# Ledger of designs, part 100: designed miniproteins, single chains, continued (3)

Each design is a single chain, and the fold is of that chain. pLDDT is the mean over its residues in the fold that is shown.

## One batch from the design tools (miniprotein)

Design m11476
Fold by ESMFold2-Fast:
Formats: structure tokens, sequence, C-alpha cells
Structure m11476 (fold): chain A 84 residues (1-84)
């Protein structure tokens, strides 16, 4: 797999967090519910994605590229698993 630097992972995690924070949580939950998720599952999924992205940003800022990449991968896995 392409190996990203901690600086590149920091930028990617920050961009992902900014994108998530640009839309009210309720709007994202409503979109996921419209796609076939229960509201409870949508709320849990968004919380898990945000938590992993924040952890990735913290790891990248600490210079831990491996941990940052692992957290971003986990966020993508949670997002993919939530698709109906």
Amino acid sequence: MPKMSAEELEALAQAALDELDSVPEEELVDEMVAAGLSRERAEETLRAIREHVRAALAAAKAGDAEAAEAHLRKALEVAAASRP
C-alpha cells in the first residue's frame, strides 16, 4: 500500500474532521437513516467515525504515522460497514 507521511496523514485527518464538522450531526444522521440505517445505528456510526478520525489526527501530530493510518483505516471500515 502507498506509505503516507505523518504530515500527509495529519492533513488528511484534519480535512476529514473539517468535512464532518461542516454538516450538522442531525443532517448526517438523517441522510444515513434515508439510506436504510436506524437512527441509533447512524448516531453510533458517526460517533465511531469521528472518534477514529480524531485519534488519527492526534497520532499524526505526535509523529506516529502507523497509528494515524490504522485509525483512518478503521474509520473507513466503519463507514463501509454502515452501507446497506
Scores: mean pLDDT 78

Design m11477
Fold by ESMFold2-Fast:
Structure m11477 (fold): chain A 67 residues (1-67)
Amino acid sequence: GHMAMLKAQEEKEKAIAEIREIAEVGKRLGDPELAEEAEKEAIELVNEGKIDEGLKVAEEGAIRAAL
C-alpha cells in the first residue's frame, strides 16, 4: 500500500520540478508575470493529482508569455 503513495508523491515532485524549469524559461524569454501565473496554476493542479493538466498549463503559459 505505502509504495503506491510514495510513487504518486515522486511523480508530483518530478512534475513540479519540470513546471518550475518551464516557468523559468518563460520568465527569461517572455512576460514574467504571465509565466508566474501559469506556474502557480500548474503547481496547484499537480497538488490536486492532475499532473498531465498541470504540465499542459505550464507549457501553454510559457508559450503565452513568449507571445
Scores: mean pLDDT 80

Design m11478
Fold by ESMFold2-Fast:
Structure m11478 (fold): chain A 87 residues (1-87)
Amino acid sequence: SEVDKLIEEFKKAADVVAEARKKYEQGIPLTDEERKAAGQAIRKMREIIKKAVELGDEAVSKLEEVIDTLPEDVRKLAKRWLEAEKK
């Protein structure tokens, strides 16, 4: 379904952001390409959150389940972005 495709893309984007944050916490410097990829992944996550809210409660519910599985830092950001998109 369209919802399932959005959820899979969200998971992929969230993994990129989580990996970048993990490297930062470990003191490993990110390459310019990794910084760009992380920025693009953040924009993709925000776009998917907006689309899920537009699609309705089923999409939001599935997205919330995925957000709850994310590392704490990424989960807090995603929850904040989701609340900002809710009307």
Scores: mean pLDDT 86

Design m11479
Fold by ESMFold2-Fast:
Formats: C-alpha cells, sequence, structure tokens
Structure m11479 (fold): chain A 85 residues (1-85)
C-alpha cells in the first residue's frame, strides 16, 4: 500500500509535534488560557506518541527520548492539577 511503516511513523510524529507546539504557543499568546486546557489538547497527541513508541516505530533514539520526556511532563502536569483538590 502507499504508506510504509517508517513513513507513517514520521508523519504521525510530525503531526503530533506540530499540534503540541501549537497548543503551547496558544497558551503563551492567550493570557486567559488555563494549563488544563493546554494539557487536554496535548493529551490526545501524547496518546499518539505512546502508540508510536509501543509499536517500535523506526525513529532515532534521540527522538524516542524526547517523546518520553514530553509524555512524562504531561503526565506529571496532570497529576499536579489533580492534587490541587
Amino acid sequence: MAATSEESALEALRETAIAMLRAIEEADKNPFATKEEVEEKLEKEIEELRKLLEEGAPLPEVVKKKILELIELVEKGASKEELRE
């Protein structure tokens, strides 16, 4: 078929990275945006990143390390928000 495993993985990573950067940029530009709103947008993209890592996508080790760091940051952020109760 038209999509290869490596091509699909890179495309998904690119789309996810752009979406995450867009969410962060929106938070910085909008002083009324809450961290929770940004984290909600990021959570869906983080799920795609988790899938790429779990499927053993053909990504460079440095990229995989950065993906893990982003996932960890989002998860820790969500836990912190929950603990504010």
Scores: mean pLDDT 61

Design m11480
Fold by ESMFold2-Fast:
Structure m11480 (fold): chain A 63 residues (1-63)
Amino acid sequence: REEQIRRVAERAIEILREAGKGKQASEEDVYLAAKVAAKELGITDEEIIREAARRAYEELKKE
């Protein structure tokens, strides 16, 4: 579980940086990126996706 959350969060951050959003990403932007990342990784658990989005959002704001 924790490893899956980490992988989705890391990939979501990468997607947002590629899109030029980074620190400017909204909570919604991060959630959508996390859904895309989860799809790429074969993860369908919505709870994992939401937790990963939350983690990614917190990390982007701290940068």
Scores: mean pLDDT 76

Design m11481
Fold by ESMFold2-Fast:
Structure m11481 (fold): chain A 62 residues (1-62)
Amino acid sequence: GLADAMANARQLGELQGRGLGLATGEAEVRVTVEAVGDDKLRVTIEAGEAVLEVVSPLSNMG
């Protein structure tokens, strides 16, 4: 449901912030951007042992 989706999105954002901290001293950060259609991008962030994926609409990147 909507509440579960919002909780998941919030947790993902918090984990992304922590991943950036790892890049500063203990781990490399690798960012991969791939098209998953003509209107969407998949962004994969690897920070040490953490792997995070986000899908963003391309049409909103004006």
Scores: mean pLDDT 60

Design m11482
Fold by ESMFold2-Fast:
Structure m11482 (fold): chain A 74 residues (1-74)
Amino acid sequence: GERRVRERIRRLRERLERDLEEAKRRGDEDWVRAVEGFLRALEGIRRLLEEGEVGDAESMLDLVEAVYNTIKTK
């Protein structure tokens, strides 16, 4: 549902904001650019959700989370 997707966006945004602070502290310019890209993607997904396209927003969020987790793999 819409509320669950909105909560997932908020949680991923919080993780990305922490990652951005850490990347800036470390001088990791490539990771700073990547995180800024993910934050822009989340803003697009949020706008899609506000337009009532919950299914498309969820599908795009699943894809963004999958890409983020793959790149972030420890």
Scores: mean pLDDT 85

Design m11483
Fold by ESMFold2-Fast:
Structure m11483 (fold): chain A 76 residues (1-76)
Amino acid sequence: MEEIEPLVEALKSPDEKVRLEAAARLGLLGDPAAIEPLAEIVRTGDRLQQLAAQLALREIGGPAAEAALREAVKAR
């Protein structure tokens, strides 16, 4: 959906502030479509982006978000 897609794209912004705001907003929306993009950022993003994505996944909550977070943290 377009509402989620612009925020997912913003996770890749060259502006650190935009990236952090996108992760926080995805967490507050709680849409399960955000779980996979946030898990990818936990695995591959920079330190601040990883922390923001971890917080966002915890805000979404539930077994799918918890499983994705654990899996992403374990990934090398």
Scores: mean pLDDT 79

Design m11484
Fold by ESMFold2-Fast:
Structure m11484 (fold): chain A 68 residues (1-68)
Amino acid sequence: SLEELQERVLALLREAEAALPGFRASAADIATVLGVSQAAVSRALRALAEEGRVERVRDGDRTLYGLA
């Protein structure tokens, strides 16, 4: 479900942030790590950003996401 994918994305970002403060990743990188489609991850990230739980940041030609 979208809700389950949102929790998986948040868990990944929380673990990464704990190891590397200020961690950010693209939807494509998150999709590769979780073994799901980039479209599904992009949908989950949009929902999480709308909830204020992740921050969307532009870095050059890429859009990156991290914990809010």
Scores: mean pLDDT 86

Design m11485
Fold by ESMFold2-Fast:
Structure m11485 (fold): chain A 83 residues (1-83)
Amino acid sequence: EEGLELLEKALEAARAGDVDTAIQYFEKAREVLLKSDDPLFKEAAMDVGVAIVLLRSGRIDEAIATLEHALQLVKEALEKKKK
């Protein structure tokens, strides 16, 4: 799934300290998530927005925790789509 893949790439970049690359992937992931009518994808998009602000502020560990929550929301939404 495109949104999940982009979030995973963004998380990997953030963990590597590549903040600029992480923000680029998060912006793309947020755009994909906002195109969905799923409330969990909308909530994940909001978490991604918060994480981008945290990354820009140098609060990388908090950004990573917020992104892990966004990933969990996307995975839950995708499990529901398997119906």
Scores: mean pLDDT 80

Design m11486
Fold by ESMFold2-Fast:
Formats: C-alpha cells, sequence, structure tokens
Structure m11486 (fold): chain A 94 residues (1-94)
C-alpha cells in the first residue's frame, strides 16, 4: 500500500512537470498571451489534483489493484485532459 502511494506521488510530480512543458510549448507555437497560458496551467493543476485524489482512493479501497492498472487509468484520464484543453483552445481561436 505505502509503496503504491509513493509511486503515485512520483507520477504526480512527473505529470505536473509535463503539463508545464506542454503549456510552454503550445504557448510558443500558438503565440498565446500570458493570461491564456496561466489559465491553461491552472486547468491542468486542478485536473491533475483531481485525478490523483481519485487514484489514491482506488488504491486504498482495492489493495489487490496492481500499480500498472492504476498507472494505465491515470494515463487515460490525463490523455482526456490534454484533448479537452486543446479542443477549448481551438474553439477560442475561431
Amino acid sequence: MEEKLKELDKLYEIFRESAKTFVDLVAKILNLTPEVKEEMLKKFDEAIDKIYEEARKRVEENPDLSFEEVRKWIEEEMNKVFKDILKELGERAK
């Protein structure tokens, strides 16, 4: 149990850094304003926090759940977040 929670904490840090890198890249490519960049970062931070809170609950409620299954679920949820944010930016560009 404790080892799985420590691995979740490591993934949480990795996803936060990945989100920052992604936002910086998108902001440079699309020439986004600082305000839009800050809004994107806030949305990623909120989504990452929510996903990891849910992941922690799943690990605590089901000790038999493998970390690989939890990681796959996190990857799928994060992928949805990236797609949703990109879609919103595309709609704002119109």
Scores: mean pLDDT 77

Design m11487
Fold by ESMFold2-Fast:
Structure m11487 (fold): chain A 71 residues (1-71)
Amino acid sequence: SGEFTEEGALKLAEAYQKVLPEKRINLEGLSKKEILEYLANISYEILKKTSDLSDEELEKVRELLLKLVNS
């Protein structure tokens, strides 16, 4: 089931667009994995430094990103 993973990726994209709207990229035409790899490369650093998430929540996001990239 990809619903939870997809929702997580969308939340990351929303957070990314809120903190760096000028760095917004058109994700149309990209595969789900390509989108997730892109998000992992940039959003992880942004999320780590800018997020309002707790350390515990941040670690859960990290686990999700690793699962997505490895799949």
Scores: mean pLDDT 62

Design m11488
Fold by ESMFold2-Fast:
Structure m11488 (fold): chain A 88 residues (1-88)
Amino acid sequence: MREEIAKLLKEILEETLKNLETLDDKKIKELSEEFTRKLKELGVPEEEAEKLGQALYDQLKELSKMPIDEAKKLLKEGIEALDKFLAE
């Protein structure tokens, strides 16, 4: 389950990076709702999945306020950290 959650988070962060130039409130909501839904499908309890989805929403909102180069760097670093975790 931990590995599956890490893989899901990596997929969402990669999708965020791909759409970073067009990252608006609607896209942030869509990404956060998709993450929450997929967490529930993995068997994460509803309350925990909703909390994690809200945390992702809040983080993506902050990311959208950053200069694009800084946001790109943070997303790439996060994806690399998840890749290292999944490779171990």
Scores: mean pLDDT 81

Design m11489
Fold by ESMFold2-Fast:
Structure m11489 (fold): chain A 95 residues (1-95)
Amino acid sequence: AAEALERAVEEEIRRAAEELGIPEEVLREALENASVLGAEILRRAAERVEREERTELARRALAVAEATLWLNTNDLPDEEKRRKLAEWAARVRAE
């Protein structure tokens, strides 16, 4: 999503400013006036968003697969299945 890319760009600017020991405002002005540096920051942000989206999608897919396998392979009462599924989902969200 465009919002994810915008946040990734802001995070990369923050990190670069810390590494260079300069204020974020100064780095932002430099990037606006230097197309090469601007392109590099955008590329890094895009790569990070793609990796994060792939990792999150993989985590969600794995979570659904594990929940489906657990519900289909364990012959537990419905109330116990719901309780354990909720506990498991809470653990996945906490990670």
Scores: mean pLDDT 58

Design m11490
Fold by ESMFold2-Fast:
Structure m11490 (fold): chain A 100 residues (1-100)
Amino acid sequence: SSALQNTEQGVRHLEEAVRHLEEAARLAEAGDFEGAREHLDKAMEHLSKAEQAGLSSPKARRYMDQGMALLLAGDGQGAAEAFRQAARELQETIDAVRAV
């Protein structure tokens, strides 16, 4: 069905968002705030595409916004923690969809 195809496409976008958030966290911890921002921007783009496919995570969006604010404040460790929390929330959404 089109709904199933949209769900599968959304899951793929959430998986890419998780990958980019984990990389953003690693780069933030290393002090590469420019690299962390680039990967966060890619994660946000993928989350937006997942939302268009019917999969949303308001909690992950809040953690991504918190991580951005922490990057802008120069807090790489705090940003990494926020990005990992966002990745966890997206992974829980992926796992819930796959459990059905």
Scores: mean pLDDT 90

Design m11491
Fold by ESMFold2-Fast:
Structure m11491 (fold): chain A 63 residues (1-63)
Amino acid sequence: MDPEKAAEEARRRAAEAAAKGDAVGASQLGHDGVMELERAGGTEEDIRLVEGAVAEGIARAKS
């Protein structure tokens, strides 16, 4: 999956988890995504995209 697709998917999943009241699960999804990108040799920019998407999803779902 390309980094932009990964970021979009991470945002969606994080928002869903946070909306269900699973803030820890939402954060874990972001961490797992970052680790997957690092393992695949992703750039710092790719990692920041996923991290930002997760944070945005969580913030949007919470308020």
Scores: mean pLDDT 70

Design m11492
Fold by ESMFold2-Fast:
Structure m11492 (fold): chain A 104 residues (1-104)
Amino acid sequence: NPELVEAARRAALAAERSGGPSGPEEVDEARGLRRLVVGLGIGRVAVGLATLVDEDTGTISFALALVHGGEVLFETAVTGKTVAEVQKKLAPDVDRVQELVKNL
């Protein structure tokens, strides 16, 4: 979802400029996913998250962007029916994020 990825990118850029996380209040599912990403030790990088739950289908769409020095280092988007499915689809990207952060 290009619009969701763009929302995550804007959130990451805004967080870097403000010196702290800025974003709307998180639903429980989005909060769990954010804690997973932040727990990877990416405190040197601004993180933007965007989550959309389709009320008709229950589908969860999740987008993530990482920014450092005003540059987008990484972005991804996954969709699933449960938080567990989204986390499973995100697992390869988690490994890539850890390697990117190590090389900063």
Scores: mean pLDDT 67

Design m11493
Fold by ESMFold2-Fast:
Structure m11493 (fold): chain A 78 residues (1-78)
Amino acid sequence: APSRMEQMLEALIAEARELAARYPEVAALTDRAIALFQEVLDHYRATGEISPEMAEKALEGLRHFLRARHLAARREAE
């Protein structure tokens, strides 16, 4: 069964893909977020751990994702 960490990363990737499908203008940010989340997920699946380096990549992915969500919300309000 997937761990809580795998489920969280998979959910973030799925949400980022859905956001880009709905708002193609944020695709560059969601692509960066997905790449970072996927790298962290692949590392976790291979090792069973999150290193400080992988934690920093996950946080960078979150920053890109949150920026994409903010821009999409503004686009929806226009």
Scores: mean pLDDT 85

Design m11494
Fold by ESMFold2-Fast:
Structure m11494 (fold): chain A 105 residues (1-105)
Amino acid sequence: SRLYPGDLSLLSDQQLEDLRNLDLPGSRYTEEDYIKTFGEETVELLREAIELELEIRRQKNPPKELLKRAAELYRKLAELFKSLGLEDLAAVFEKQAEALEKQLE
């Protein structure tokens, strides 16, 4: 697969930093290809989600507001990917949002 299809929680910190630039090793897609495929809004939200995941990982006890923001972004990404017909990828982001929401209980 030329696009990253997976759960962000499974990536290393370095892989998340690489993906923030849409430059994941082994990907044949450029930033321009991602924008063309997913749209600018989806790419922007994906970058925000990657930044939040890295911020959460940097903290031993991340604030509840940070986890809530990450969950909201993952749900937005799931909806956008569903609108693009990428239901499997949408399901991955939905599951990640549910995991974060469970931590907020």
Scores: mean pLDDT 70

Design m11495
Fold by ESMFold2-Fast:
Structure m11495 (fold): chain A 91 residues (1-91)
Amino acid sequence: LTPEQKLEAYEALGLMSQSVTNRSISRYESRGDYQGLSDTYNQGSNIFQTLGDNILKELPGNPEAEKLAQQLYDKSKQYQDLANKYKEKAK
């Protein structure tokens, strides 16, 4: 695969992961299941962290890969903060 094709594949994986996570969030939110919300956001955070790590290993020194990895890491951090927030509400 070309570097451009690899970047497109990782971007698509990120979007698919977000879509699946959003469906789970909607279900747990409708049920008031704060523990389920916390677990779902924590899993999403781990997926985005792993995707960011993998794209940097796959395309070392590529500026577009670094940009995508930073976006994935930012989303991972956002999801981790939400996981912590809902964990507190589950108490």
Scores: mean pLDDT 87

Design m11496
Fold by ESMFold2-Fast:
Structure m11496 (fold): chain A 92 residues (1-92)
Amino acid sequence: MTVDEKKLEELIKKMKEKYYEEMYKEAKELLKELIKTKSVQEAMEITRKELAKKLVEKAREDPETAHYSDEVIEAAAEKLALEIVLEAEREL
């Protein structure tokens, strides 16, 4: 499916404003726990998937973002989760 790039950019911006700080803190805590038993690459992948799932749930429950299509919400969540995980890993 073709994702509307403009709507994707709008949603990513809204999600960053609302959820970035919370998700970033969660990513750091999850990465710290996972690296005790897993490789950094595995820890990052698990954290990315968990954050993407939570971001989708938040976007669907928030009246300001729930009106976006599932494809746009999922794409925005995946992109933002990756950005957050990469930044959190750099500060470990």
Scores: mean pLDDT 84

Design m11497
Fold by ESMFold2-Fast:
Formats: structure tokens, sequence, C-alpha cells
Structure m11497 (fold): chain A 116 residues (1-116)
């Protein structure tokens, strides 16, 4: 099912980015361990915001995946090719919106890091 695969691929990418962001946060916490708490908060806060945003996006994509999967199973049982095409378009549009939001979040975090 193409719609399901598109959502699974985006979910995998978001989970990969979350894992990378968490590792980066852990590395920065170790590097900043001897710095004053206010400096730690200032440096770590943009990355913590990114981690939270990625976790929310993962949750949203997981809910959409479950919804599309159920609707796709019903469409397959009914041999409704038009409905399967509509679900594929809906999944593509949703993935594009998620990617655009993710890009904007990443750009905002990069700007915050540069202002340190």
Amino acid sequence: MEAVKLLEEELAELERKLDEAVRRLEELREELADEPGIVQLRVLSPLEALILALAVLISVVKRKLEEIKKRAEEAEKNKDEKKLEELTREAKEFVEEVRELRKRIEEEVEKAEKEL
C-alpha cells in the first residue's frame, strides 16, 4: 500500500532525526557540565525544543498512519481503487506538510543556536 509506505518512510526519518538530536543533546550536556547553569540552559534550550517538536511530529504521523492503514484495509476489501488513490494523495499531501513544518522548526533552532 503506497500511502502506508509513504507514512512509514517519513516516520522512520523523523525517528532517525530524533535519535540524532538526543545524542547531540547528551554530548552537549557532557561538554557543558562545568559551565554555569544559565549558560547550560541557553545553549541546550534550542535543541530541547527541537527534540520536543520532533516527538510531537512523530506522534502526529503515527496517528495518521493508523488512520490511513484502517481506511486502506477497508478500501482493499471493497476493491475501491478510487478510494486507494485518494488515500495515496492524502498521504503525500500530509507528508509534504510534515516535511515543511520540520524544515521550519530546524531553521528556527539553527537561528536560535547562532544567537548564542
Scores: mean pLDDT 83

Design m11498
Fold by ESMFold2-Fast:
Structure m11498 (fold): chain A 78 residues (1-78)
Amino acid sequence: MIEEVKERAREIAREAGLDEERAEMVGAMAGQLVSLGASEEEALEAARRAAERMAKAKDRDEQLQALVRAVSEVVEKL
């Protein structure tokens, strides 16, 4: 279910060291990907990739770019 995927994605982001605002962004992204036709596994892998890149980002712009890239990588395969 979408809400379960969103919560799992938020937990992945928290485990990566992101704050609650970033965790909510990652969760929302994962839920949106499932709504667009991505599998739960694809959405959660995108969440892991986004969280890892965001945790390593030097600023907020790089964090947003990491999130957008994760979405693009999945949507291009749909």
Scores: mean pLDDT 81

Design m11499
Fold by ESMFold2-Fast:
Structure m11499 (fold): chain A 84 residues (1-84)
Amino acid sequence: SSGEESLLASALELAEKLAKPVAEELKKETGKEEPAKFVLEEAKKAAEEAVEKVKAREITPREAVELIKKTVEEAAEEARKKYL
């Protein structure tokens, strides 16, 4: 339904808003595109996964937001370990 499409679109927009500044900062710190791409990809996957879990009633929309935020933070830490 259009409502489900809107939920995914909102989750992807949130993931991008959270991941983009972190990805740009990693790009500046490392001089490489790979850590930035990694964080953006992990954020997108988290958004898609969170939406599926909300649809399956495994988590609430609030918990989905927290999952996306935590995934961006963890992806940034992993990128720093590998590229810094």
Scores: mean pLDDT 83

Design m11500
Fold by ESMFold2-Fast:
Structure m11500 (fold): chain A 81 residues (1-81)
Amino acid sequence: SMEDLERAKEGARQLAEALARSDAAGRRNLLGVAVHGYREMLEAGKEEEAEVFREELLSRLDPEDAAAFAAAVERVRKELG
């Protein structure tokens, strides 16, 4: 639904803002939360919400965190495919 898509975007924005305010350990933990949320959306059949979340988050992360998140997302997709 539109509400679920908006919620996914907002979740990504909030995570990106929290990552920007965090030290290295906090960023690692928040990236884990992001990967877990992405996996849960895919397992629930919410593929559109998962992709909106992924795209929004990747657009807002610094290059190092974006690379780590992208690699983790690829692993999740490989495990579920």
Scores: mean pLDDT 88

Design m11501
Fold by ESMFold2-Fast:
Structure m11501 (fold): chain A 100 residues (1-100)
Amino acid sequence: KVEEAEKLYKEIAKIYKEGKENNNLKEAAEEMKKLLLETFGEEGKEKLEKAKEEVEEALKRYLEENPDISEEEKEKIREQGELVAVAKAVAEIIKELKKE
């Protein structure tokens, strides 16, 4: 279990680094999400959904504070939130696996 989490972490770190260097963070987030779901299945999906819910709540507060920004700008902010949600879900799974 720990070996699987460690391998996933290394792969995700590589994808994030490459995505950041090539300005392809959206593609990086999608690839990280696929690896998370393929490695941990339903548990990975559950952690991702919880992380996404927390990120959505934070974004909702930000948008309430900045109501004058366009719907197009709001959509871009939401897309970046997806990357944060994936990273949070992976960190949570690794943390739980390290306890065992």
Scores: mean pLDDT 72

Design m11502
Fold by ESMFold2-Fast:
Structure m11502 (fold): chain A 62 residues (1-62)
Amino acid sequence: MKILVADKDGDTAFLTALLLREAGHEVIPAPNMSREEAEKLAEEVGADAVITSVEEAKELLA
């Protein structure tokens, strides 16, 4: 699945992206981007999901 990772904190975005990549997902990083900006970018690049926190990523992987 193609997932766009956006988080206001770049360090948290990196950790979230790493977690999703380890699970076999393709990750498009969008650190320091708002949810609204990330949703617009996701539509343009054909992403299947937008994740804005490590908690959302864990829920996706559960």
Scores: mean pLDDT 77

Design m11503
Fold by ESMFold2-Fast:
Structure m11503 (fold): chain A 80 residues (1-80)
Amino acid sequence: SNAEKFRREIEATVRLLEALHKAYKDYKAGKITKDEALKQLREEVERIGRELGLDENTIRSLKEVAEFLFNKLVEMDEKA
């Protein structure tokens, strides 16, 4: 149903934000590089989307949003 699809999209968004927070914190702690964080985030978002049965276009959009948000957080943190 359309309501079930919407629920899965919301669940994917929540999981994306959790993955983003984890990757960003590990990067800030010096545990991983920026490239490693972006790679892990991209792979985790794709895994989440496929696990929840989202279509390819939705998964692609979520990956783009995740990378944008990660880069924005890094940019905001590096500005003095």
Scores: mean pLDDT 86

Design m11504
Fold by ESMFold2-Fast:
Structure m11504 (fold): chain A 60 residues (1-60)
Amino acid sequence: ELSALELLERAKEYAESQGKLDDPARLTPAGEAAARRALGKDEVTVGELLDYMIAQEREA
């Protein structure tokens, strides 16, 4: 059984193995707006999004 944190950490490892950490995150329009607000950037990478989500799970 994987916690949300473990799932996100594993997703980051998988994205890194695929060379996708620097790729633009493919989000819904609402998700993209939320990520830009949280990270203060016009473009969010997969790695940046996963790091943010991991931090949120640790703070929850």
Scores: mean pLDDT 72

Design m11505
Fold by ESMFold2-Fast:
Structure m11505 (fold): chain A 81 residues (1-81)
Amino acid sequence: SDEKLKEEIFKLIDELQTTKDVEKLYELTKKIVELILQLTNSELLHEVRDYINEKLTDYIESLTTEQRLAIKKAIEEVLEK
């Protein structure tokens, strides 16, 4: 169910904000992106986008270069599959 995928994505986004550990940022981002790619409902995709903008914009700006690179690497690796 896309609704259950949305709930899991929101939970993982909340968890992501609680850590600055490079390995955890990598693993959580990878999981989040994999779940987002499973969403097919466009309205729920918009809700996920809005939640990311609300919760992660300021958080990501607070991260070091190494922490941001871990997030970018996770995104790239999921999308290359």
Scores: mean pLDDT 85

Design m11506
Fold by ESMFold2-Fast:
Structure m11506 (fold): chain A 86 residues (1-86)
Amino acid sequence: PMDQIRQLASQIQDTSLRQQVIDMAEQTIRDVDSATSVDQVSDIGRDSIGRIRDLISQSPDSDRDYVRQIGRIVVTYISRKRRDLS
């Protein structure tokens, strides 16, 4: 999912926000890929949703939609891993 995330992140005008969004997504995907239990994925999901919410709240109006789209990709990735481990 990182290729799609990086493509969307390239549309974010705030350079600091863009980097924070990329860093959050990369870290979450690494953590998800390393998870071996549903409980681990649930903990990662809870932390990731909090970070996404904070990034959306600090986003300028022009960037907010791209941050939301990236957040949806990350949440979908977490949900798929949780399902695979179930």
Scores: mean pLDDT 88

Design m11507
Fold by ESMFold2-Fast:
Structure m11507 (fold): chain A 87 residues (1-87)
Amino acid sequence: GAMDLERAKRALEAARRALEVAKDPNASLEELIAAAIAAIGAKFEAELVLEKSEDPEALELAKEAIKVAEEAIKAALEGLRKKSAEL
């Protein structure tokens, strides 16, 4: 339904924003931690859409949101490892 589609869109937007922060070489440790948490939340919201929705458009956006969120989590963790090594 329309609410599942909006939820999937919000999850994808949140995942994309988290990925942008996670890939920023100037991001602080605090910003990288916040990006990881935001990406985990976006993945959780998208997984709920996959479980509950029968809307094909919402399902495709949710799958993309999960993929982007997983990329954001990985990028944030790599950024955190690099920043920790520089301290």
Scores: mean pLDDT 88

Design m11508
Fold by ESMFold2-Fast:
Structure m11508 (fold): chain A 88 residues (1-88)
Amino acid sequence: GAEGFLKQLEKEGHYRVVGLFYESLANYYESQGDYLNAGRFYDRSGDAFLKSGDTDRAISMYQKSAQYYELSGDYDNALESRQKIDSL
């Protein structure tokens, strides 16, 4: 699937395009009311933007990740996303 291709792009250093892809995917799941997958893909988008050097965008994605994980009832992953912000 697409995740294998995205991991290859990350290995090649294309972090910004990977971040944009995960952000778009998260926006899609958010629009469908799938808050668990929205949280998951916002978190992955944040990780990619952080690796690209875009710390401000990474923080924004981690904040959305935490919010959507909380809406889905996944408090453990919401806490992990907040801890990523606190470590920056």
Scores: mean pLDDT 88

Design m11509
Fold by ESMFold2-Fast:
Structure m11509 (fold): chain A 84 residues (1-84)
Amino acid sequence: VEKLLEEGIKAAEKGDIDKAVDYFDKALKKAVEEKDPKAYKKLIEASDKATSIQPRMSPLFSGIVIRLAAENPEGVEEVVKAAK
């Protein structure tokens, strides 16, 4: 998950939105399959950073949050509790 998020952020920094979306989608699928709350937190934080770099990625960020909440509401609660 972490490597996919790093590659996604690099793609966003280069303006390659399609590649960034592909990396984030792969990271989302892996996080959902593993049901890992730490991966959920990293995915949300990385998506927020990517959206700050490329505002056009805002729909991707919204989709990630909605998907995580639907697949594991407890995982989203863990992310909220871990927010500093």
Scores: mean pLDDT 69

